# Designed miniproteins, single chains, continued (5): the designs that were tried, part 44

Each design is a single chain, and the fold is of that chain. pLDDT is the mean over its residues in the fold that is shown.

## One batch from the design tools (miniprotein)

Design m17605
Fold by ESMFold2-Fast:
Structure m17605 (fold): chain A 94 residues (1-94)
Amino acid sequence: SNLEKLFELLEKLLKEALEYYKENPEEVAKKGISEEKLYEAYKKLKEALSKAPEEVQEILAIILENLLNSKKLKPEEFLELTENMIKQLEENIK
């Protein structure tokens, strides 16, 4: 399903952000980012995605897949992505 694919893609993006944090913990911590904050953002986005229409889930899956294929996300980029997606889902889809 589109939701399962979205969750797999999101988990891969989270894993990349966590790997960067593990390699650069002091740099990331100075930006006010913790592992807990990354997991909280992941959980909140998963909940928002589960409430989205199937058509939106399909579009977002394409966007996330393209992002995974283009670059590795830093923790701050992952947080910005999750915050922006949650806002868009809350404004356009309830």
Scores: mean pLDDT 82

Design m17606
Fold by ESMFold2-Fast:
Structure m17606 (fold): chain A 59 residues (1-59)
Amino acid sequence: MLTKEEYLARIRAAPSVAEAVALAQEYLDEMVKRGELDPEFVLEIARLLERLQAAADAA
């Protein structure tokens, strides 16, 4: 349905870290079910969530 780039864009655009985590979990679950899970993409999501969490913690 969505490209990896679109998934990352939606996670980045999430209004909160909790929402970003929920979206990331949903997308990863979809990829696992399709056999499309990419370790590099998982790492990209983890880095993005880490950056969003750091920004939230600094607020």
Scores: mean pLDDT 77

Design m17607
Fold by ESMFold2-Fast:
Structure m17607 (fold): chain A 65 residues (1-65)
Amino acid sequence: MTKLVAFKIRAIGIGIEAGEAVKVEELGDELRVTIHGKDEKKSKETAEKIKEEGKKFGIKVEVEL
């Protein structure tokens, strides 16, 4: 399993745990994560968790709400 695939699985898991829809797309060596949630504050918290996880994997992550 590549580091990229491992991160994608983890990002989706973070979204599921938060009860939010998460889409992950590859943009070369960067990943775009789109979060669709009902609560802006909760979605921002989910975004921060995903960014932090990406940093641990050494992956550039752009998050959109």
Scores: mean pLDDT 77

Design m17608
Fold by ESMFold2-Fast:
Structure m17608 (fold): chain A 57 residues (1-57)
Amino acid sequence: MTAEELKKKGDELEDRASRHAGDGDVDSARRDAERARKLYEEAAKLAGKTVEEVRKE
């Protein structure tokens, strides 16, 4: 799995977490946000970048 693929999956999970939070599903929102963060951390590690740099792309 490439860093770009991991970032894309993280972005999708952050978007889903935002929708769950808006719907009042706080538990699902937190789980999706945590999963997104782990994907960004892995993408940053593979790309030799910081999480912030990966998220800006």
Scores: mean pLDDT 79

Design m17609
Fold by ESMFold2-Fast:
Structure m17609 (fold): chain A 82 residues (1-82)
Amino acid sequence: ATVTTVRVGDNVVTLDEETKTLTIEIDGKVETYQLDTNNVAKVVGVILRLIGEELDALAKGDENAAKAYRKAVELIKKLMEK
């Protein structure tokens, strides 16, 4: 099992491949997502939510938050690749 941590400014994105848990910390707010890799539709739902959060962050001028959400999507995509 591999734990991957990506830092973007003060923001932290962590993927635990063993537990399939994605944790995002932005401005001290922690969000945790359980990735059901046996249910592709649920994982796509998480990805779409994170894309929405990236766009909202960009609209507010928070480039570091936007980049953190983008990195989270990239980590999920790599986890889903066989």
Scores: mean pLDDT 83

Design m17610
Fold by ESMFold2-Fast:
Structure m17610 (fold): chain A 77 residues (1-77)
Amino acid sequence: MAEEHYARALALLADPTASDNEIVIHGARAVLEYFDQGDYEKAIEVLDELAAASRAAGRTNVATALEQLKKIVEYEA
């Protein structure tokens, strides 16, 4: 499940017609599923990778949303 959402977020990032909201939703789902499973290191890795990929794609709003989610995950871990 988490892996599927992560793969979908990456695919949407490669699609210039995809909405920022769809990318954030799939990225957040992947992160929250890893977090819920206790895989905190994997949740942070996925957040960092998606935020970096979002910035590289010029999707600053997506990167910012994921960076904010990372702060929440780090405080809860």
Scores: mean pLDDT 81

Design m17611
Fold by ESMFold2-Fast:
Structure m17611 (fold): chain A 58 residues (1-58)
Amino acid sequence: SRTKLSVEEAAQAAYDGFKDLPLSDAQIRALARRLAAEYGWSEEEAAALERLLLDLFS
């Protein structure tokens, strides 16, 4: 399927993979956009992923 994970699951998996890196807000947003594009997600799903990742990395 185009979407294998929920937005929440994808956010947690991305955070677990990158949490030891000192990512800037711009890099976190870029990561969220790249993942959303790869999953074939909507703009709403991409925005939700971006918000969740920014929260997890804060």
Scores: mean pLDDT 78

Design m17613
Fold by ESMFold2-Fast:
Structure m17613 (fold): chain A 56 residues (1-56)
Amino acid sequence: SNEEKAKKIIENAKKALEEDPSRTVQLVILHELKEFLKTHPNEELEKLIEEIEKRL
């Protein structure tokens, strides 16, 4: 369940970034992912956060 939730948020975040790669959208998504990570620890989610931070 938690892994499925993490997978969905990751896919949604990637899709949103593909549709709008602006710095503003990257920052909003980064904050949302970090908040989700606090309650749902997940290795793939941590990797996505690192990828977005590297792009900023």
Scores: mean pLDDT 82

Design m17614
Fold by ESMFold2-Fast:
Structure m17614 (fold): chain A 66 residues (1-66)
Amino acid sequence: PPSKEEIEKIREELVRKLRELGASDEEIEEILEAIENRDGARVRELIARIARRRGIEVGELAPAAP
């Protein structure tokens, strides 16, 4: 099984990527909780929500993020 060090490294990489996508600290926390609960459907839902928000903003020619 993954060691605590491996899990922490994966967590840090995931948090970094989510912040680059414009996820809030609350959204990042919810994703991390879903991962710890092994709720793959919830993780997918939350990531899709963030990606859709970013895609809608770009696709609708919205101004730069507030």
Scores: mean pLDDT 69

Design m17615
Fold by ESMFold2-Fast:
Structure m17615 (fold): chain A 99 residues (1-99)
Amino acid sequence: SLPVQPPNVSREQLLAAFEARGRSAFDVAQKEGNGGVVIVTVTRDGRITVETLTDREEWERAVARALERLRAGEAAADVEANTPEMLELARAAALQWNA
């Protein structure tokens, strides 16, 4: 999880770590049979955007969007393997805050 930039890490190092973590999460989700990965983006005003991805190209585009938001300082983002508990929480949050 890379929701906040560490004090002594450059933005580019953080973005690279997030991208690498995203790739690992996708591969873990595929191996575990979870059907995809979940990207959760939380904006500074508390809005939550949730994307569940099973296609690698869509996942790569979603990671790029999250990286752009992180670069702009507008949001904190996290990428995790799809789990039932995370997916239900993510869906509930998306309905509440991203509608």
Scores: mean pLDDT 48

Design m17616
Fold by ESMFold2-Fast:
Structure m17616 (fold): chain A 68 residues (1-68)
Amino acid sequence: EGEEIVEELKPLAERAYEEGDEEAREKVLELQRAIAKAAERVKEKGLNEDTPESVEEALKLIKEELEK
């Protein structure tokens, strides 16, 4: 679970580390911040990250944070 997010992040991670692309690194940092904010929202809702359904909801919230 969460594999779809990892698959979307791999190209950015490879660009950041293999190509030394500073813009790609900035996007990775931005995503990490969005993940942290979404994790706080999931915790506030009382969702448990250990279930597949809770993880899927967390990924949805992460994507919504990235839109902002």
Scores: mean pLDDT 61

Design m17617
Fold by ESMFold2-Fast:
Structure m17617 (fold): chain A 73 residues (1-73)
Amino acid sequence: GNEEAARLAEGAAAAGAAGDAALAKRLSQMFYNTPGVSEEGKKLALEAAKAAAEGNVEEAMRLASQASIAAHK
């Protein structure tokens, strides 16, 4: 797996849980731009960043968690 990408996705989920949509968006975008992440992980990170940008913190957390799981593969 990609430990750095997983850490970024976990951070985005934690930021979402704290209600920090801006941080959740930034960390999800950093995940998307991390080399070696699967296309599935990138898609999930992009969707998480979009949800965070829209203020949908719960959806951003869910998608970021799924991106973290994809990064560990």
Scores: mean pLDDT 77

Design m17618
Fold by ESMFold2-Fast:
Structure m17618 (fold): chain A 74 residues (1-74)
Amino acid sequence: MAALEARVPGLVEKLRNDPSPEERLEAAREIGRLAREGVDVSSAVPALAEAATNDPDPEVRRAAGEALAVIARR
């Protein structure tokens, strides 16, 4: 658990700041996967909410929304 949680800040940084939509999409998907595995990703919620609403790439918005849905159902 703790070792996987250590990945979350780096994924949040990629989701917020990476110029590549492919990298942002991967970050959102990985955060969602960690949430499904029971990792505490609550620190990523603000970044996921922003991405789900405001990311220019529709696949990034979808992936961020899916990750939020996983977190909300826990």
Scores: mean pLDDT 81

Design m17619
Fold by ESMFold2-Fast:
Structure m17619 (fold): chain A 82 residues (1-82)
Amino acid sequence: KQAEYEQLVQQILELIEQNIDELQKLFPKFSKEELLQATRDFFTSFPLETLIDIIKTMKIAEGFRPISPELSELLEQLASLA
């Protein structure tokens, strides 16, 4: 579970970086650097159980589907590790 979590987080961070232009269009008040840092901080600041709850409650996977279906699928896989 822990190794799977770390692998999924790494893949999610890489896909967010690849799609940072699209993400910034949704949050134009923030720089690309600020958005990348906020994403990294999110995954390092919370226990796995808390991250899963946030992803499910905020429907984060659904929110990213228009930007990257692959990113949405990875977020859904992460949320299933409970």
Scores: mean pLDDT 75

Design m17621
Fold by ESMFold2-Fast:
Structure m17621 (fold): chain A 77 residues (1-77)
Amino acid sequence: MAKKLAEEAIEATRRAAEAARAGDVETALELFRKADELWKELGEVASDEEIEETNRELSEIVRENAAALEAVARKAE
């Protein structure tokens, strides 16, 4: 089950990054909230190794989309 939660969290984050790049701040924020919920669920059931793998993929998405994601984060404040 943890693998499915990880896949869903990664997909939600990827979609949020795409929305952020498109300038759709509202959709990006909603998708990030969904990813945060999935990440919390993953933390309860996943091993440290599974969490590290998921975090590695999330870190790549964030790094590739840093400027757009920072703009969305500023709107969330």
Scores: mean pLDDT 75

Design m17622
Fold by ESMFold2-Fast:
Structure m17622 (fold): chain A 78 residues (1-78)
Amino acid sequence: AFIAKIPAAQQAILLALAAKGGQATVAEIAAATGLSAATVSAAIDKLVAAGLITKSGKVVSLTPRGQALADALAAALA
């Protein structure tokens, strides 16, 4: 399935953003996921390139596409 092709760090970040209402800082995502800030930043850059999130200064936000994917990931893990 397409979801199974998404790296674990990117999945964790999408789920953490959805749990925080669609917006968080890199530091908040790192704290929520247990990942290092460097790992979170690298995964965020890839998610921005994929159109799943946007970054404005310190704040990272889910796009509608990113929210739909995060909801699908949460359902698949339940």
Scores: mean pLDDT 78

Design m17623
Fold by ESMFold2-Fast:
Structure m17623 (fold): chain A 81 residues (1-81)
Amino acid sequence: IDEIIELLEKAVEAARAGDVAGAIEYARKALELAEKDPSVPQSVIDAIRAAIAAAEAGDVATAIELLEGAIKRLKALKEAE
């Protein structure tokens, strides 16, 4: 989970800096790890996929919002136990 959160935070940072390609790369790496981790909720996986699609469509603002939502949920999951 920590590595997934770190990659998603890097994706948000890249997107805010105007590096959309870098943001997509970090988000895709986070998605690959999330799909292999059974503790990650499907809603988080779906949010990361939706964020990648939004970024590829040029909707960077929506991509950032979806990535920040995924980060918040993963941090809450990590602190729940």
Scores: mean pLDDT 81

Design m17624
Fold by ESMFold2-Fast:
Structure m17624 (fold): chain A 82 residues (1-82)
Amino acid sequence: EEDVRKGRIALNEGKYDEAIKYFEKALEKDPNNARAHYLLGVAYFKKGEYEKAIEWFKKALEIDPNDTDAKRYLKEAEEKLK
């Protein structure tokens, strides 16, 4: 998954908007890609856009309900909105 790989590189470099575009491309090719949904959530979380992060983590968990990382990030993002 080339777009997911490039998105992760951008995410690690702090290029959150670039990462988001790559993960969006991954979802255009495979709308049920749980990893791309999770990584979109992480990118929005890193930008401080917690409401958007929550939406993407919930979508990731609809596809993969046992994703422990997505569950952890979801709770953390919900706590940030206090």
Scores: mean pLDDT 86

Design m17625
Fold by ESMFold2-Fast:
Structure m17625 (fold): chain A 63 residues (1-63)
Amino acid sequence: LVGKIVKATVTIPKSGPDDLALRPGELVEVLEEVDENRVLVKSLKTGETGIVPKSALEVVGDA
């Protein structure tokens, strides 16, 4: 997933200080895989970074 542009498929709330809140349809770039289930992303809309679950993301292109 690193270097991919991905789209949020569901509403993701900010659950912790390192998490990123996303709405369905928001585009983010994957910067790093944190673990098996989570990635560090950068919002293309706001430039904010944070951790989101892989299961809530759909790949749409390359960064």
Scores: mean pLDDT 79

Design m17626
Fold by ESMFold2-Fast:
Structure m17626 (fold): chain A 60 residues (1-60)
Amino acid sequence: AEERARALEAEARELHRQMSQKAAAGDSDGAIAHYAQLQKTLEELDAIDPERAARLRAEL
């Protein structure tokens, strides 16, 4: 449980970084694709650790 939550948090942070880079580069389609993946990762995190997911959403 804890290892999975940590992995999902790390994945969400990386997806947010990639989304921001694509948005800055003007790649709107690429940014949207990463945003969709980020939302799915946050939903998975919310299912196992809702408090961590809420904190991460507020941070990102």
Scores: mean pLDDT 83

Design m17627
Fold by ESMFold2-Fast:
Structure m17627 (fold): chain A 63 residues (1-63)
Amino acid sequence: MEEAKELAKKALEALKKGDYDKAAELLSKAVRLDPKNELIREAYIALALYQDVEKAIELLEKV
């Protein structure tokens, strides 16, 4: 699951740069690679469904 964690780290960098579309795309790919990773899944839900950037960043920093 290194590949999913790598995508999650890239998504975190995209969020910090304000590129929310890029972050959502990267997190979508990470969730598909590791659907059991709760932190990545919750970060994707926070960003994609609730537009909660702060929560997504908080969750991804724990990955």
Scores: mean pLDDT 83

Design m17628
Fold by ESMFold2-Fast:
Structure m17628 (fold): chain A 57 residues (1-57)
Amino acid sequence: KRFSTAAKRRALERHGVDVDELRRRARETGIPFSESLTAALEDVARKLGISPEELVA
C-alpha cells in the first residue's frame, strides 16, 4: 500500500533513523527522496521482523 512521505518520515524518526541524513544522501546520489524513504522503511521493517505497513501504523 502507498504511504504518504510524512507518514514514512514519522515512522523512521520514531525508530531512530536520521531522515535529514537520508535526504542529504538522496540528493548526493540522485535517488528520489521518496525512494530512499521507502528503502529505509523496508530495511527497518525487515530488521524488526514486521511488515512496512505495521511500522507506519
Scores: mean pLDDT 75

Design m17629
Fold by ESMFold2-Fast:
Structure m17629 (fold): chain A 70 residues (1-70)
Amino acid sequence: MEEAKKLFEEADKLEAEARKAVSQGNYTEAAELFRKAAELYRQAYEHGLPGAKEKADRFQAVADALARLA
């Protein structure tokens, strides 16, 4: 329970940094940050937060799309 919440919170922070990178035009950096966020959301899902799966899938797709633009 504690571990899943910590992973989700850290993923939220990476998502915020990724959005900041997008606003600055740093698509390569944003793609890497969204990828890291998706991985932490996935780990939160595996540790008992079923709602984190949707975020993990979504931000993995966003990271892949941004990587193609960079």
Scores: mean pLDDT 84

Design m17630
Fold by ESMFold2-Fast:
Structure m17630 (fold): chain A 90 residues (1-90)
Amino acid sequence: SEAERLYEEGKRRFEEGDYEKAIELYREAAKLGSGELKARALANLAEALLKQGKIEEAIEALREALATDPDNPYVLEKQIELGKEVKELE
C-alpha cells in the first residue's frame, strides 16, 4: 500500500540521519495507514521528533500510537526506549 511504502521510505531516511524527511514520511504514512501500520508509523515519528529535540510532539505521537494499537509490542518497546531518551534530555 501507499502507507507501507511511505513508512519504509521514512525508515530509510531515519537510518540515513535525515530526521526532517523521516518526520514528513512517517506523518503521511500514519495519515494514510490504520491499525498496526499507523501505530508503528506514529511510534517511529515520535523517535524522529525526539532526535530533533521536539519532546512534546514526540510524546503526543507516542500517545497516539498507543491509542491506535495499545497492545502492539513494537509500540510498547518504543515507549520504554523513548522514555529513557526523554529523561536524558531533561
Scores: mean pLDDT 84

Design m17631
Fold by ESMFold2-Fast:
Structure m17631 (fold): chain A 120 residues (1-120)
Amino acid sequence: SITLTESGGGTFKEGGSVTLSSKISGDLSKVVEVGWYRQAPGQPLELLASLDLFTGETTFAPRIRGRASISYDPANSTLYLNLTDLRVEDTATYYSFALVFEDGKVVEVYGPGTELTVVS
């Protein structure tokens, strides 16, 4: 019932910045946490950032700490990831996620992904 639709990917210059967004649709009253994973070529899937929607608490992977921010706009139901000081190693497919509380348990729902390419 929850769906996520990412946008904002594309090709960007090293040292620049990007904002990735994800429109969240469905029964938002069940969404407890939102965030972003990424998967770089030849690398495992990595939890990049999360935001607890009840507490406002955020987490960031060590390699992006200090150059990333996560936010959620409830007025337009859109999740954002801002990355600054882009590196070639930020080249990856970025997946938004939502943790949904259903039937006494939390289930994780993913968007289809958006590709970011960072060039020197």
Scores: mean pLDDT 89

Design m17632
Fold by ESMFold2-Fast:
Structure m17632 (fold): chain A 60 residues (1-60)
Amino acid sequence: MDPVTAAVQAILIAALDFAIKYGVLSEEEIKRLIDEVRSLLPYMTPEAKAKAEELIKKAE
């Protein structure tokens, strides 16, 4: 995986985790962020994918 894709994945996962914990985004903005994370799932390492799927389930 190229370093740019890995960095984008890490940023999106961290942003989703932060948004869930602090409630700083609207429900619509969280849904958009979930959709972005879902679009990247096929390109994630197994560890990153597991963390992303856990956060998506928690946000739903």
Scores: mean pLDDT 75

Design m17633
Fold by ESMFold2-Fast:
Structure m17633 (fold): chain A 61 residues (1-61)
Amino acid sequence: SSKKRELILRAIGYAIRGIGYELDGDNKKAAEAFKKAAELYKEAGDEEMAEKYRKKAKELE
């Protein structure tokens, strides 16, 4: 559905933002962005990508 595709695109946007914050050394903002990406992947039904970004956020505190 178009809704699922929209959620995935938003998740990708937050994941890219998270990577940007990591490169800048802003681990707190990176973790927040990755948590949002994980939430959006979960809403889209992508459990694998949701867990990947949830784990990445935890590693950054």
Scores: mean pLDDT 88

Design m17634
Fold by ESMFold2-Fast:
Structure m17634 (fold): chain A 75 residues (1-75)
Amino acid sequence: SEEFEREVEEGVLLLEMAVDLQIAKNSKDVKTLEEAVKRAKEILERLKQLSGDPRTIAAAEEILKEVEKILEEKK
C-alpha cells in the first residue's frame, strides 16, 4: 500500500539523518560536516513532504540543529 511505502521511506530517511549526525560527531573534516548538513537539510525537506506526523518532523529538525551546531563549532 502507499501508506506502507510512505512509512518505510520515512523510517529510512530518519535513519539516514541519524547516520549524518553520527558522521558529524566523529568527523574532524569541515567538508564532511558541510556535506552532512546539506544531506540533513535535503532529508528534512523530503520528510516534510511525506510526513503529517509533527513528532517525526520535530525529531528530524532537532537532528539537523545538532549537526549544524557541530559544524559551527568547527568553523
Scores: mean pLDDT 81

Design m17635
Fold by ESMFold2-Fast:
Structure m17635 (fold): chain A 69 residues (1-69)
Amino acid sequence: MSPLDDPSEEWIERAREAAEKAVEAARAGDRSLAAAYISAAYLIAIAANSEEGIEIARRAAEEVDRILA
């Protein structure tokens, strides 16, 4: 199993944190902050070449869009 200090695991966790903060910002009504965190989550996932990270970011973006629609 991959260790917790594996770079790929760390990047996925960072993407998850950014995605969660984006959803919380959206719930608070802060559209700009939500967009910034979604962008950060996608950039982290793309830089890590992580399909799992991209999926986390995509799911969060859909949730943010739903909240702010």
Scores: mean pLDDT 79

Design m17636
Fold by ESMFold2-Fast:
Structure m17636 (fold): chain A 84 residues (1-84)
Amino acid sequence: SKKEKAERYLKIGNFYLLQGKYDEAIKWYEKAIELDPKNAQAYLNLGIAYLNKGDFETAKEYFKKAIEIDPNNERAKRLLKELE
């Protein structure tokens, strides 16, 4: 299914994120959200990748999207607050 493929792409992105390969992580998270646009975790992790690249404005926008999809995402709320 699209959701199963999106989850696989999310996991590949997470692998690259943990290795500090932020551009590769971003590509896989973007593929995940194309298949599942309501995946709050993919938006959170996109924000974290951009944050690690020093792109704070893009990071804030992705944290806001994660919170819009999942209002109980305490990690996204905390990270957004740190950038404001």
Scores: mean pLDDT 90

Design m17637
Fold by ESMFold2-Fast:
Structure m17637 (fold): chain A 62 residues (1-62)
Amino acid sequence: SEEELLRLRRELLEALRARDEARYAAIRAQLPAAAQEQLDVQQETAEKLREIGEEIDKELAE
């Protein structure tokens, strides 16, 4: 259902923020193939944004 997909997406984002690769992979595997493809595109975008955020954090970390 749509609610289940939204819940799984929230769990994926939480795993990504926690840098828990195993949990991310396990949750991703529960999604249908079409949703996995969409998440792969979103993951690439999120990884780029994470790298930018880490650079900003490093600059702010004195």
Scores: mean pLDDT 72

Design m17638
Fold by ESMFold2-Fast:
Structure m17638 (fold): chain A 65 residues (1-65)
Amino acid sequence: LQQKILDLLKNEGPLTTSQIAEKLGVSQSTASKTLRELEEKGLVIKIGNKYMLSPALAADYLLAS
């Protein structure tokens, strides 16, 4: 699930928890928990009511290929 959320945010940009849950066919509770775990890892950031990939970590990830 974490990888699917990262791929979704990479392709569609900033999304709310509800939008992520609907697009992936999971409960909002499951999406919220997984997003919190990704935020704790520094892979996503929360801006208002939306989550997006961390630009700093996206740069590091692209350079670390």
Scores: mean pLDDT 74

Design m17639
Fold by ESMFold2-Fast:
Structure m17639 (fold): chain A 78 residues (1-78)
Amino acid sequence: DKTRFHILELLAQRVLTPAELARLLGISQKTATRHLRALEAEGLVEHVPGKGYRLTAAGREKLAELQKKREEELLEKL
C-alpha cells in the first residue's frame, strides 16, 4: 500500500504521533492509527510511550526494499 510506504518513510526521519502522521499525509487520525496498528502487528513499527511511533530494524529493511522497487519503476519510465 502506498499509504504504508509513506508512513514508513516519515517514521524513518523521526518519531511521530498518529495526529502528526494524519496531518502530513492528509488522512484522518483514525485512519493513521489503523495503519500504525497494522504495521506494529507486523513488527515494522513500535509504540514509544509519551512520544508516538518509530521504525523497528525490520521496518527499515522493508522501507529499503520498497524504495528500491520504486526506483526501478521510475527508471523504466525513462
Scores: mean pLDDT 81

Design m17640
Fold by ESMFold2-Fast:
Structure m17640 (fold): chain A 56 residues (1-56)
Amino acid sequence: MLKLTKEQIDALAEELGLTPEERERLYKAWETKSDEEVILEVTRISVEKFREEIAK
Protein backbone atom coordinates (compact mmCIF):
# COMPACT_ATOMS: atom_id res chain seq x y z
CA MET A 1 0.00 0.00 0.00
CA LEU A 2 1.28 3.47 -0.92
CA LYS A 3 -1.31 5.55 0.93
CA LEU A 4 0.61 5.61 4.22
CA THR A 5 4.18 6.90 4.15
CA LYS A 6 6.88 6.36 6.74
CA GLU A 7 6.52 10.02 7.71
CA GLN A 8 2.83 9.47 8.46
CA ILE A 9 3.66 6.46 10.63
CA ASP A 10 6.34 8.48 12.45
CA ALA A 11 3.95 11.39 12.99
CA LEU A 12 1.27 9.02 14.27
CA ALA A 13 3.71 7.37 16.68
CA GLU A 14 4.82 10.76 18.00
CA GLU A 15 1.25 11.99 18.42
CA LEU A 16 0.27 8.83 20.31
CA GLY A 17 3.46 8.99 22.42
CA LEU A 18 4.54 5.52 21.42
CA THR A 19 7.73 3.89 22.65
CA PRO A 20 10.41 2.75 20.17
CA GLU A 21 9.15 -0.82 20.58
CA GLU A 22 5.57 0.20 19.80
CA ARG A 23 6.72 2.28 16.84
CA GLU A 24 8.52 -0.81 15.53
CA ARG A 25 5.24 -2.71 15.65
CA LEU A 26 3.65 0.00 13.51
CA TYR A 27 6.50 -0.28 11.01
CA LYS A 28 5.94 -4.02 10.71
CA ALA A 29 2.23 -3.50 10.12
CA TRP A 30 2.96 -0.72 7.62
CA GLU A 31 5.39 -2.94 5.72
CA THR A 32 2.58 -5.46 5.09
CA LYS A 33 1.11 -2.73 2.83
CA SER A 34 -2.32 -2.99 4.44
CA ASP A 35 -4.22 -0.13 6.08
CA GLU A 36 -6.17 -2.68 8.11
CA GLU A 37 -2.97 -4.14 9.55
CA VAL A 38 -1.79 -0.69 10.61
CA ILE A 39 -5.15 0.22 12.14
CA LEU A 40 -5.32 -3.04 14.11
CA GLU A 41 -1.79 -2.59 15.44
CA VAL A 42 -2.42 1.06 16.37
CA THR A 43 -5.58 0.02 18.19
CA ARG A 44 -3.81 -2.73 20.13
CA ILE A 45 -0.90 -0.48 21.07
CA SER A 46 -3.21 2.39 22.02
CA VAL A 47 -5.19 0.15 24.38
CA GLU A 48 -2.00 -1.19 25.98
CA LYS A 49 -0.57 2.32 26.31
CA PHE A 50 -3.82 3.66 27.75
CA ARG A 51 -3.82 1.00 30.45
CA GLU A 52 -0.24 1.88 31.35
CA GLU A 53 -1.05 5.60 31.50
CA ILE A 54 -4.00 4.97 33.80
CA ALA A 55 -1.66 3.07 36.13
CA LYS A 56 0.56 6.15 36.32
Scores: mean pLDDT 72

Design m17641
Fold by ESMFold2-Fast:
Structure m17641 (fold): chain A 61 residues (1-61)
Amino acid sequence: SKLELLREGDKAFREGRYDEAVALYGKVSPELAEAARRAAEGDSRAGLELFRLAGQIVAES
């Protein structure tokens, strides 16, 4: 499910497994994958966008 992929992506991101997190987020949404990729590169604004998009998906599920 989208929620399971999102949870796995969040776990991978917190553990520093950025390539895996981006791949998992990409299965949920291209926008999530792009935000995660930029956040992994140190873009703090993209990190905030990642939180916003993830929260929206959880709320809509």
Scores: mean pLDDT 83

Design m17642
Fold by ESMFold2-Fast:
Structure m17642 (fold): chain A 72 residues (1-72)
Amino acid sequence: SKEELKKKLLELIGRILRVIGEIEDLRREIERAKKEGDKEKVEELEKELEKLKKEKEKLLEEAKKVSEQLEK
């Protein structure tokens, strides 16, 4: 039903917003590590950032599919 799809979309939006927050926090940590000259920590944090970016893209694709179903 449209109501179930709306619920799923809201849950996906909530997850996307959480991941965006985590990405912003991680970007701040990367900038701090860069200022401290900790190259190893920067590389580790950048790998985690790429992981979160991929998770965000997957959630956005799922939200797009649910949104397209709601337009029917």
Scores: mean pLDDT 87

